# Ledger of designs, part 88: designed miniproteins, single chains

Each design is a single chain, and the fold is of that chain. pLDDT is the mean over its residues in the fold that is shown.

## One batch from the design tools (miniprotein)

Design m3045
Fold by ESMFold2-Fast:
Structure m3045 (fold): chain A 55 residues (1-55)
Amino acid sequence: MKRLTEEERREGARVAAERLRAAGMSQDIVDRFADPDVELDEDWGDRVYAEMQRL
């Protein structure tokens, strides 16, 4: 995939964080998605999946 600009990544992460917050996802997961520079490892994928099962 083409790399997004820093501004596009920031905006995308912000929108994703807002949607997750509205859906009732935990603040810890929301905060991680709000930072577009954070590399999500497999553990974070498992945590997000568990939170989605709660919704």
Scores: mean pLDDT 62

Design m3046
Fold by ESMFold2-Fast:
Structure m3046 (fold): chain A 94 residues (1-94)
Amino acid sequence: HMTKEEIEKGVELAKKELEKNPNNADVYFRLAELYYQLGKYEEAIKAAEKALKIDPNHPNAARIYELMSDAYEKLGQTEKAEEYRKKAEEIRKK
């Protein structure tokens, strides 16, 4: 398990990478995972949305939708959580 300080450092490094390359879907996905681990669910969702906007066919698209679903569930937004869980399932059926 990473410490909170290590995760926060990871967020800082990801943000610096995005300053140099703002169209990096992999870095936005990493940022979303790090925000989720910090309990920053709204920030995790925004980063995940940016990753999918940059690369809608990302190799980890199903996992990105699952992360969004889990984050919405943590925020008590059950309808949104179900919506994104179904999107992940649709990708995994292919």
Scores: mean pLDDT 86

Design m3047
Fold by ESMFold2-Fast:
Structure m3047 (fold): chain A 99 residues (1-99)
Amino acid sequence: MVEEARKKIEEIAKETVEYLRNHNLEKEELEQYKKELDEYFEKVSKLPVTEEMKETAELYLETVKLALELAKKTPEVSENDIEFLEYLKEKIEELLKQM
């Protein structure tokens, strides 16, 4: 296990939760970001599967899972922010199942 990669994942997760704590998503923003994620993952799913793509998706999933755990423990993070992270997690998991 690469310790440097783990620390980077933890830093990104903490920064994500800190951002959400200060910038709670409104319902309209959440719905817009969900649509943007749907379009992004649809495009990515059409690309040739590479080992690098798979490894990147796995690292991103671990980062989002950690951010979600931290967000659920942070009172200032809104329900909409948690829903966004859950949606992002599900999209990455679906992408990895297709690879």
Scores: mean pLDDT 80

Design m3048
Fold by ESMFold2-Fast:
Order: sequence, then C-alpha cells, then structure tokens
Structure m3048 (fold): chain A 62 residues (1-62)
Amino acid sequence: ASGGGPLGATKAGAALAASGGASAEEARDMGIRAYQGLTSGEELLAAGKGGAAEQAKRAVGG
C-alpha cells in the first residue's frame, strides 16, 4: 500500500528521492525524515524529481 501511515511516508520519501536520482543513502535519509515529519512533500520532490528537473532546466539555459 502506498498510502500507509508513517511506514507509507518513509517508503514514499525514499522511493521518490531514489527515483529522482538521489543516492541510496540520501533516499534512506529522506524516508526517515518523512517518518519524523521533518520532510514535506515539496522537500521530497526537490531531493529527487523536482531538483533534477530544475537542474536540467538550468543546464539547458531555457
């Protein structure tokens, strides 16, 4: 299940960070922070997907 409580948040945080290109260590750290409530959805996105997209856009100079 993707919508579980703290376990779901931890798994989602780690998966999102890893999916966005974060290292295994960073992904795990993000999952733990999500469980503790220290990492918002925006921070999770920025760690992987959002950060990667922004970085790519900057590199292209669009």
Scores: mean pLDDT 60

Design m3049
Fold by ESMFold2-Fast:
Structure m3049 (fold): chain A 97 residues (1-97)
Amino acid sequence: MIKLGEKGLELFKSYGINSSEISFQQWLEFFSKLLLDGHVEYDGEKNTSRVIFPNGDVVTVPDTSIESTLKAILQWMRDQGWISEEDYNKLLAELES
C-alpha cells in the first residue's frame, strides 16, 4: 500500500479514489481514467506525449509508450513529494515486473 501526501490525495479524490493509501491496482485505475479523459496529448513530430493534470501541471514523456508515461508521472509525483522515495521504488519495481 502506497501512502499519498495531501496534494496526491486531492488529485486521486478528483478521479473518485477516496483513500489515503492506494494499491498498485488503484494507481493503474487512476492512470486508465487519466488516459481516457483526454488529458494525454501526443506529438508525432517529437515522438513525445504530454500528460495534463487537473491542477494544470504538465508532464512531458520522452516516448509514446504507456510504460514511459506511467514512469514519468510516478517520477513527477515523487518529485512533488506526493509519495515517498520508498513507495516510488516499490511502484517502479511493480511497473517494471
Scores: mean pLDDT 71

Design m3050
Fold by ESMFold2-Fast:
Structure m3050 (fold): chain A 55 residues (1-55)
Amino acid sequence: MSVEEELKEWEKTKSPEEVIAEAKRLALQALADGDEEALATVVRWTLEFAKRHGL
């Protein structure tokens, strides 16, 4: 499952705070791996998620 699909599934089943915590973990992992596409995807999705949930 892609990083974006994983985050979308977490959004359906977890609290906003848990989703943000998981997104931070995924962003740090992508940064450590040098995966700029995954990092950009996580950051963009997380900012939109936070905006949708008033965070």
Scores: mean pLDDT 80

Design m3051
Fold by ESMFold2-Fast:
Structure m3051 (fold): chain A 91 residues (1-91)
Amino acid sequence: SLQEKIKKLQEILTEPVEKLKATEPDFKVFAEKAYELVLEKHRELDLLEFEVPVLEAVRAGDYERALAIAEKYGDREEAEAALARAKEFVA
């Protein structure tokens, strides 16, 4: 779910963004670094909460769990694409 993904990103980003806000007086530099943090944490979240759990479920032969993990994290189309990639990787 997009809402669940946003919530997890907010939780992950709260401390790093507040620290950056407290230490970076230049707003433009702050904004650029904050944007990079968002992209980095989004990529890390995708890997840890989506790609790796889906791959592990596929490796275990639990395709129902793999699809459920993917659907909870993203759109159905994104979920089906991730499941297809994981199946190819495991094969």
Scores: mean pLDDT 75

Design m3052
Fold by ESMFold2-Fast:
Structure m3052 (fold): chain A 81 residues (1-81)
Amino acid sequence: SLEEIRARLDTIARIAVRELVEGSTDPRLVELLVEYVREKGLDAEAFLALLEEEIASVAAATPEAARRGREALDVLRRRLA
């Protein structure tokens, strides 16, 4: 579940997710999240669904950040396939 994935994220991963949701364009952030998912053996589909939910939750307040977050999510989806 999304709640289970959220509970499994450590402090560094939670900060990285926050930066992505806030619209960071740092390519190191995408690489860090790809490595984290692979190293921890997280379900990629569940992790991507969590990011979609987090981006959607802020989209009304920060539409530009949400747009950049969706772009990063598309890159993550390709890297994790």
Scores: mean pLDDT 81

Design m3053
Fold by ESMFold2-Fast:
Structure m3053 (fold): chain A 57 residues (1-57)
Amino acid sequence: EPLRVEETDLTQEELDKRIEEARKSGNYRELKLYELQRIDDPELREGELAVWNELEA
């Protein structure tokens, strides 16, 4: 399934915690989603999202 980045009210600190939890649980899709949400630059975020979705396909 393609990954989608939604607008969230999660702070950078909260995203960090979610990233660590996903990494420990081996939930790579959630890990990538939170990593993308942590990127403040929309261009970098879109580029990473596109690469991930192509690799997952």
Scores: mean pLDDT 71

Design m3054
Fold by ESMFold2-Fast:
Structure m3054 (fold): chain A 116 residues (1-116)
Amino acid sequence: SAKLEKLIEEKAREISEKFNVPFEEVKKRLENIAEGLKSRGVDEELAIELSKYYLEMELRLKRKDYEGAVKIAEELIKKYFEKNPELTLLILYSLADATGNEKLKKLVKELEEKLK
């Protein structure tokens, strides 16, 4: 839809400017992450919102900005964990596994304990 296309473009522009990454590269990555979430049954608008958090954390981790990545993870948890705990954990676990980041792994374990 036109609304969803505009939402992707707004998120892509923000990340492109913040991280100095080409707009088209950011947009394609957001679309790919959102498509992956949609294929798992996530609502399209929510998938786009979550793809922004995923990509921002991924970019920060690739740049060794571990403190910045953890802050974005904490924002994601505060906003979505209560409503969608399994989905929030999936996102954080995927990044922790891909990066081997110990702080993110610890955060994932702490959240898993809250669901037991």
Scores: mean pLDDT 85

Design m3055
Fold by ESMFold2-Fast:
Structure m3055 (fold): chain A 80 residues (1-80)
Amino acid sequence: MIEEAEKVARKVLEQLGVPEEVIEELLKRTRERTKEDTILAFTEAFFEEAYEMGLIDRIPDVSWIKSLEDFGKALAAYIK
């Protein structure tokens, strides 16, 4: 799950104009914070780290994210 979620994150963040070094740092922090190999655990860790890095101004509600497709939609909605 984590490897597939990282591929989605790289693709979407690159399309949004986030620098490669910022993407790799975010994904490294997300891996270190993720407690379980589930989309929910990865997504919660991802947006908490994105907030700490200043990529989002508020940690969003991610309880609706149940798939890689939902995760991609969340990235496009919350990261600007």
Scores: mean pLDDT 81

Design m3056
Fold by ESMFold2-Fast:
Structure m3056 (fold): chain A 84 residues (1-84)
Amino acid sequence: MEPSIEEKAKEVKERAKEIIKKLEEKISQTTDPELKAQLERMIRSIKALLAILDRALEKGDEEAAEKAIAHLESLIEQAEKILK
């Protein structure tokens, strides 16, 4: 059974929280200013998309919510590759 938009949003929000924590930990451990700046930009992008997702859900804009979820999933995958 396909998850509802609300269930997908809950899952992606939990994954985003976990990835933000891991990115913040990597920032604290890196001495590379370019990598630090890239990780900080990624955290800001994830937080911005979480805000967009929350607003879309409040308005009942399912299309905007699905797009925000897809973009969040893409950023999380990119972050996971950097965290290897």
Scores: mean pLDDT 84

Design m3057
Fold by ESMFold2-Fast:
Structure m3057 (fold): chain A 75 residues (1-75)
Amino acid sequence: SVSDFQSLVRQGVDLNRQYQQTGDQTVADQFQQVVYQMGVQYQQLMKDPSQVDQTNQLSTDYSQSVTGKTTVTTP
């Protein structure tokens, strides 16, 4: 479900942050597991046209969170 995908996105962001702070290989392994599950959920959600837009938005939010890139909101 979209809710399951959203939970996985949150977990992925948290694990990525932990890995950046600690360099712990166990955290990296957990991150890879979450990314794999996100991919599976994404593929299933993309088969349902009613969920595509929300799934794409969550995927975009995840990408921005893990890359640390934010749109410059100040002049």
Scores: mean pLDDT 73

Design m3058
Fold by ESMFold2-Fast:
Structure m3058 (fold): chain A 85 residues (1-85)
Amino acid sequence: MKKVAEAIGLILRAMGHMIDAELALRRGDVDTARRHLEEAIKDAEKAISLGELVDTAKKVLKRAREALERLEAGDVEGALEAIRA
């Protein structure tokens, strides 16, 4: 139960960071968006390490990583698509 609750909290926090990254990109704030995507990746990786809700955490991690890769390539629209997936 304690590990499941912690994993849920980490996944929700990671999803919150992805929402904040989308809002930052809509404002043209690429640096803020990058920070939020990096935090989403860290939270998702931590959730995976707990061994609970691993499939859900991996899906969040994949979206956050794809968004960050596209943002690093200068593809803001592609980053927004990855966040929304």
Scores: mean pLDDT 87

Design m3059
Fold by ESMFold2-Fast:
Order: sequence, then structure tokens, then C-alpha cells
Structure m3059 (fold): chain A 74 residues (1-74)
Amino acid sequence: MYAVKVTVPRDKVREVAAGIREIPGVKNIYGEVDADTATLTVVLEDYDPEAFERIRELAEKAGGTAEEPVEYKP
């Protein structure tokens, strides 16, 4: 599995999370919300560059960022 860290403005977290859930290969999303920002950990089944590009585009469109996928073993 792989994990992508996504940081977005708090008011955009619901829209971004909903969009990410529609991407094939997304296993799970974990989130922490601060006063002004939300940090999402998106778990992918496998390394998928197309899934990561969609996640990155959704984050950037919301005024946030996505970090490169890292190998994740639960």
C-alpha cells in the first residue's frame, strides 16, 4: 500500500475528501482537522501515478498541497 499526505483549507476538506473517495484504488482516508487546515492521509492499494495526479489536482484546486506517495505497511 501507499500513502499520500494532503493538506487543504478546513472549509474545503469535505469537497476534497469526497472527490478523493471517487478515485479507483483509494482504500481509505484518515483526517485530522486544525483551526484553519485539514491534513488527510489517503491510502492507495498500489502505487498509481494517475490516482496520485487526481489527488494532487483536487488538493491544489482547493488551495492545498499533496506530498508524493510513500510506501505504507499497516
Scores: mean pLDDT 81

Design m3060
Fold by ESMFold2-Fast:
Structure m3060 (fold): chain A 97 residues (1-97)
Amino acid sequence: GEAVEEAAEAGAASGEAAGLGEVEGNAAKESGGVVGALGAGTHAGLAGRSGRISPEEALEGGRRAGEAAREAGRRAGGERGGERAGEAALRAGEGLA
């Protein structure tokens, strides 16, 4: 719910570490869009793990973050960057939910 949306917004501003390891391309790192979306997935998973949101909400947040990361990655790093970013964000949410 709202906690997932809050986590996605916070991740978009500061989700740097996860994105740098998963996404290929200088534009993706500098745009912040892909990195922010990857961070949102991680934040959603952590929120689920901490009980702030349900595991189902965390998984859904990770899925939405993955879709956003794929779209942003495609614009910044091309087709491969989008796919990698989307998978990383979804996996982060799933692994921590």
Scores: mean pLDDT 51

Design m3061
Fold by ESMFold2-Fast:
Structure m3061 (fold): chain A 77 residues (1-77)
Amino acid sequence: MEERIEEAVERAREVLERAAAEAKAAGGDIDALSAEVREELARVEEELRRLAETEEAREILHERVGALIAEAAAAVA
């Protein structure tokens, strides 16, 4: 379980870092994100939702993904 959470979080980080870099290069224009990055974000989101089957897993994922999103948002700003 935990190894799958770690792998999913790491994949989410990689995709969010690419999305943040593309958005920053476009001056913060989220609509300029490539179709590839948008598709990868959707796949990662679905994978994380499937892993959130227990209360503890949801809490861990919420904290870790929330931190990644905050980091990506700061990189775009």
Scores: mean pLDDT 74

Design m3062
Fold by ESMFold2-Fast:
Structure m3062 (fold): chain A 68 residues (1-68)
Amino acid sequence: MSEREILEKGVEKAVKQLKEKENMPEEEAKKLRDEMYEYIETLPIEEAERKIKQLVIETLEKLAKRKS
């Protein structure tokens, strides 16, 4: 598999876990996924990975506060 395909699988797993464990709304999950894929398409693989990791951390923190 290419490094890009591995990163895409990582995105899918992260989004799935955020939906299943953190009850992320579908609209937010779709926006998050779209933004991550834009990074994969527009940036070098290393930069995309860094941005995706940061975005996941920020999203996890926001969901932890919203989750009742």
Scores: mean pLDDT 78

Design m3063
Fold by ESMFold2-Fast:
Structure m3063 (fold): chain A 85 residues (1-85)
Amino acid sequence: SRKDELLAEIDQLVGEIARVVAEILRLTDGTLPAEVAELVARAQQIVDDTYQKVQAGTLTVAELQAAKAELEEILARLRELKAEL
């Protein structure tokens, strides 16, 4: 279904975010910059809210598309911050 496709895309984005964060931690000798920590917290909130709605059976395609778009923006910003290191 479209919801299953979007959930798979969100899972892939979460994996990419985790990878970039791990690379930032390596480059900063284990010190996470404040903006990176804030973006990670926001990504976690989006994921938690999404899976809470999965459990409740209230999740819409529009909400999944919004969550995906915000995670894509977070990933792009994390990549930009990594490039500045």
Scores: mean pLDDT 89

Design m3064
Fold by ESMFold2-Fast:
Structure m3064 (fold): chain A 98 residues (1-98)
Amino acid sequence: SPELEQQQKLLQEQEERFEELVKEDEKTLTNEQIVNIAAGLVLTTHNDAELAEKVQELFEKAVENPEESKEELLEFLEKNTDPLTQKRLKGLLDVIVK
């Protein structure tokens, strides 16, 4: 279906963006881009819009106050995402707090 093709394209785009982030090991992304990549990655890997919205909210809080919000975000990711997605999201969080 057109919807499945669109989902596959979004997944590939998110994978490519994350690979570029890992390779550069530098803060090259805006805070808005990091939040959007995190939410999009969760949406495409888990197919759960509510989970993606929660991840977006937690990353937005981590952008505003990394020291206060980082631990809560990490605990949420550990409980609610798979190990591979968790590793990728932790990489994005490190860009914010680096």
Scores: mean pLDDT 74

Design m3065
Fold by ESMFold2-Fast:
Structure m3065 (fold): chain A 59 residues (1-59)
Amino acid sequence: MIKEITKKVAEKLKDKYPELSEKIEKSETPEELSKAISSASDEAREDAVKYMNEASTEL
């Protein structure tokens, strides 16, 4: 479920990117998650994609 992925990603991003972490945690659809990530800086976006791939593998 996307909510499990968003929670894991938000936890990993919370320390360095608290604003992005909050937006991702509040994302309830793939479209909302995509918009949150796309609005982030290049560095934050790369970290978010990396953590999403890791979370998907863990589930």
Scores: mean pLDDT 75

Design m3066
Fold by ESMFold2-Fast:
Structure m3066 (fold): chain A 80 residues (1-80)
Amino acid sequence: MEKLMKAMEETVERLIGHGKYLAKKVLDTGSEEAKKELMQTAKVLKNVAETIRSLGGSEELYKRAEEAYRDLQKAIEKAK
């Protein structure tokens, strides 16, 4: 379980970093390609959060992933 949780933590961190990069790019440039990738990154982050919850994983990790998902959704909404 420890290795799986560590891999999920690393995945969440990568998705958050990539999502923040894409959110900045979308807000700065209005790129439709970046917006599509941001939406996909948010969807993957939500799925990872749901997987963490279904496995009875860390509530802290789940909350961090959900908070990041909400932040990415706000960036998507601002880009409309």
Scores: mean pLDDT 81

Design m3067
Fold by ESMFold2-Fast:
Structure m3067 (fold): chain A 74 residues (1-74)
Amino acid sequence: MPSVEELKEETLKRVEEVLNDESLSEEQKIQAIKQIFAETLAQLSKILSREEVDKEALELAKEIKKLWEEAQKK
């Protein structure tokens, strides 16, 4: 089973791949990122308590926002 850190790193990598995909519209990127985030939360809920999942979700959402802002600099 991947660790919490491994799941978060994989999630951020998947988000970066979506953000760098020039074939996707902004709306399609948002939908894909939301799906990736939901899948990560589902995996975290299998290994963490609800309170810990909520904390990790907040941190992960902030990192995803940073990646979104970096991608929009183009």
Scores: mean pLDDT 81

Design m3068
Fold by ESMFold2-Fast:
Structure m3068 (fold): chain A 85 residues (1-85)
Amino acid sequence: EEAAIQARAAELAEQALPEVKEIHEKYGAQAKIPKEERDELLVRMMARLLGMDPEEVELLRRAIVEQDPEAQEAVEAWVRRRLLA
């Protein structure tokens, strides 16, 4: 189960190349990205790669930007279910 999730995550990482390139071009590999900008890029990338609807994106934003523990748990469960499908 965990191995299958990791394999799927690796496939999605290759599909995230545009966002990774944008970060590298703006900040470089060793640059400290501001938390707010990093969080927004992460939300945008995950929403695109996982095909999240607006309600799911709001839950993701609460989990990442607001660091809501309940939202973080719900997002982790959702992502695991999605990656195993």
Scores: mean pLDDT 69

Design m3069
Fold by ESMFold2-Fast:
Structure m3069 (fold): chain A 100 residues (1-100)
Amino acid sequence: DLANLKPEEQEKLLEYQIKLAELYIKLLEAILNKDIEEAKKYVEEIVALQKSVEPELDVEAMLAAAYKQLEEWFAGKVKKEDIEEALKKLEEVLKKLKEE
């Protein structure tokens, strides 16, 4: 419930959500470009960002799960159209976050 947070806490949460959305957009673009190394880089940056706000997160387990998912995406198990739709939705979310 964002309305119950202090203004400085709301600003930090908003900045976190914006950064997270920007990193996911870059990740999806790397996947569409077939750039495995860039995709891994953005996964690592996403996990590091999440760890910075949730110190209890198991980075090793999260990275292992994310890399497994990347293998499936690069193996063509996810349709290009589904990735493009996810990218469009993230761009819409990012616009809304920047409007707040």
Scores: mean pLDDT 80

Design m3070
Fold by ESMFold2-Fast:
Structure m3070 (fold): chain A 67 residues (1-67)
Amino acid sequence: GSLATSIEVAGMIAASFGDEETALGLADKVAELGDREGAIRVYRYIIENSTDPEIRERAEKRLKELE
């Protein structure tokens, strides 16, 4: 698989374990590598699963920039 796909999966895993800062950083890296769709999936996953309003706001801002 591509590097972007591997980082996307890692981001979702990090978010699933509550490591939301790592998940955001990995989503940012996926976007930087040009995988817009992969980054959108990770940001949406973070928004859906996070209870931290600061984390959700950061993910929502990045998601809006990509959409």
Scores: mean pLDDT 77

Design m3071
Fold by ESMFold2-Fast:
Structure m3071 (fold): chain A 79 residues (1-79)
Amino acid sequence: MDEEERAILRRVAVEHVGDGEAAIRALEAALGVEGARTPSVVAYMGLLTEQLALLERGEITEEEMEAALRAAVAEVAAA
């Protein structure tokens, strides 16, 4: 999963906060059905939506969310 894919995933998640169906449809439009369903995309989208939910509840800061997302990307790059 490259930087461009991550930017698309984040944009879709932010634009469709609380509407998982609309988020999936937007991902399918941007990446194609196959691209939207790759294991790395699904895993990152899951993490992103979980972090956005925590941010909405005020349990984490935007900086903490960015740190978690960067750590997940670094782990994939190191594997």
Scores: mean pLDDT 71

Design m3072
Fold by ESMFold2-Fast:
Structure m3072 (fold): chain A 58 residues (1-58)
Amino acid sequence: MDQDRQQAIDTAQTLAQTGSPEASKLATQAVTLYQSAGTDRDKWLQAADLIEQAIQAS
């Protein structure tokens, strides 16, 4: 079920484009982790935490 991960990536990309400088940096890191994680769920959880931090920084 990759729809939730794709939505998270899309959200992170939007924050990277339109968020504050801090939110943009955190969101960019989250996108990079999602893209490089493959099937590594620990990295997906780390990316989700970065997105949460990016939202809070916005």
Scores: mean pLDDT 75

Design m3073
Fold by ESMFold2-Fast:
Structure m3073 (fold): chain A 98 residues (1-98)
Amino acid sequence: SPLDLPVSEQMNMVVRPDAALAALLAELGITAPTLRLGDVLLGLLTLATRQGLADPEDPTRFDVSDTPLGELLGVSSFDARDIEGLVNRILRHATPVE
């Protein structure tokens, strides 16, 4: 299982986004049917930053309340340093490619 791997190895896993995740990645011009999990995470953090969701006093904190990203991740806010928590949420919407 991808969840049994160290986070560094999980970042190198090739995944297939579902339709909801693919729609968010398409806003960044990412249209590839598969990409590395680390590239998904970087893409979503880039999208959140571009949408102005970062806390100006703590740029590691994001308020995603009432956003499509928040709906996808199932949270109202997240810490960009919580890589494990973000990965676990992303993997609800991305299937590892064998």
Scores: mean pLDDT 85

Design m3074
Fold by ESMFold2-Fast:
Structure m3074 (fold): chain A 92 residues (1-92)
Amino acid sequence: PDEVLTPELREELRRALEEQRRRYEEIIAEGANAPKERAEGLLRGVEAMIRALEEGAPSLLEVARRALEELIRHAEEVGDEETVKKLREELE
């Protein structure tokens, strides 16, 4: 079921996502190859959630869907077929 995002929840979630984005950016800047690639995927997911909120996504489900779509795209780019399969199953 889709929960409607109130303006207050949208701002709270956006603020939390902006903080999470900064953390992943720091990991990417300082990390070794494997942690860096994982952090890059997670960063893209967070950025997709922020964009969904800015575009007026009506529910947390839609925000999460945008993140999952971006995580799938990243996993495909790095050849992680198992993660792609699992994430696609979650979108159903």
Scores: mean pLDDT 74

Design m3075
Fold by ESMFold2-Fast:
Structure m3075 (fold): chain A 68 residues (1-68)
Amino acid sequence: EFPEIKPDMTDEEFKKKVIELVNYLLEKGVPLDEVARIVRAIADARRAGLTNEQVYELAKKLAEEALK
């Protein structure tokens, strides 16, 4: 449906950033269940066709909410 646009972030870069975000949340004491919810939301957004950059921005917003 949308034209093929190369994201500014590769799949490898995206996975690294997501892993770093997950580790950061765990270090801050966010419960594993909440981290798992964020990971599921990331997977859902990717299935919906969002770019790696858009999905990572969403992940950061969810992480900020989890840290409240």
Scores: mean pLDDT 77

Design m3076
Fold by ESMFold2-Fast:
Order: structure tokens, then sequence, then C-alpha cells
Structure m3076 (fold): chain A 108 residues (1-108)
């Protein structure tokens, strides 16, 4: 799980910086697949993967990782704390939370 999610998040960011959008999309898909296979012990790697994705501008993917972290730790407060420890600002975390809520309530 988590280590592979972080590995593919980093590869996605590098591919995006190189202008290889297709390879970046493939690596995002792999990062999210491994994130879904993660346990609570993987959460620090998922928080770092989310930070990498935010820095690369992969906000929808980072918001999806936020949702997985919340599910694994059982608390939005704890998820936000872990994301701050991974280097995200409160403003960046608020954006991920808002995007995650929009996907959870598509009729809002």
Amino acid sequence: GGKKALEYARKAAEALRAGDLRTAADYVGLALTYAQQSTKEDVPYLAEAAAVMVEAGLLPAAAFLYGIIVELVGSEEEARRLLREAGLSDEQIDELEAMYRERAVPGA
C-alpha cells in the first residue's frame, strides 16, 4: 500500500513536470489503487503522497487521498493534523476537504 502510493505519486509529479500527461495520469491511477489497499499504518505515506500531489497541482487525486486518510483514521481532525505534518498548509487542506465534500455530495 502506502509506500507504493507515495512512489507512484512522486512518479506522477515528475511525469507532469516533463509534460507527459498520459504517463502522469497512469501513475496517478496506480497511486490511488495502492492507496485504496492501504491500512492505518500506511497513513503517513498517504499524507506525504497527498502533499506531493498538491505541490504538482493534482488536486482531485490529492482530495481522493484525503478521503482515504479520513476513512483509515476515523477523524477529519486527525487527518488534517497528519497532512499538516506532511507539509500542507491549513488553506491547502481546506481546499482538499472542500473538493472531497463536493465528490461525496454531487447534488449540493
Scores: mean pLDDT 84

Design m3077
Fold by ESMFold2-Fast:
Structure m3077 (fold): chain A 71 residues (1-71)
Amino acid sequence: MDDVRTELRELERNIRALETNGEKAAKESAKYFAEQGIGDYEKIYEELMEKIEKQIKALREELERLRRELS
């Protein structure tokens, strides 16, 4: 049986990692792809940030759901 506490810790860790490193990762990835000539830096950065924000929101909703199930 997967310990729900372990799942909560992993989810919290993933959220924190995305919140802490997401912007830096998006900037580095956007710069890399722009330098490879596959797109505009600003557009790639905005698309990556939108994806990161959506992922954080989904993970936070899942975290709240799991916390309610444990109450």
Scores: mean pLDDT 80

Design m3078
Fold by ESMFold2-Fast:
Structure m3078 (fold): chain A 67 residues (1-67)
Amino acid sequence: GNLAAAADLLHRQGGASREAARRAAEAAIKNGSYSVEELGEILHELGGLSREVAVGAAKALKLLGLV
């Protein structure tokens, strides 16, 4: 995955702060979580995204090959 691109996507599309987006992106890449559901949970917990937004962001990250 590309950490900087993933963090930027979470900030721009997910509405996470840059700090929260970076932390969520780092955790997603490090944990090797590749399912939409697993990724959505990470983005919800660490990025502060709602579950609906987190699922959308997870799909976008996988579609773009960032995780």
Scores: mean pLDDT 78

Design m3079
Fold by ESMFold2-Fast:
Structure m3079 (fold): chain A 97 residues (1-97)
Amino acid sequence: MAEREAWLERARELAAKSEDPELAMAMLKDIAGEELDARERALVAFYRAAVEASRAGAAPAEALEAGLAAAREAGMSEEELERLRATLERLLAEEAA
C-alpha cells in the first residue's frame, strides 16, 4: 500500500539520523513485516500506540505517554522507558521543526 511504502521510506531516513538504532530497527522490521523478538515487540507497541494517539488528535507529549504505557504493559523496564522517552521527544521535536 502507498501509505506503507511512504512510512518505510521515512523510517529508513529516521533510522539513519536516530541516536537509538534499536527503536529505528524495530520500526523498520514492523513496517517490512519481519518477525520481531520480545524487545522489538515492546518497541513496536510503543510507537504504534504513540502513532494512534497522535492520529486521534493527542498532543506530542500525550502521544509519548500513550506509547510509554503500551511499552510498559509489554514488559519494558523503567530504564528502557526513560531512554525511549528521550529518543521520541527528540524525534518529535525534529518532525515539528
Scores: mean pLDDT 67

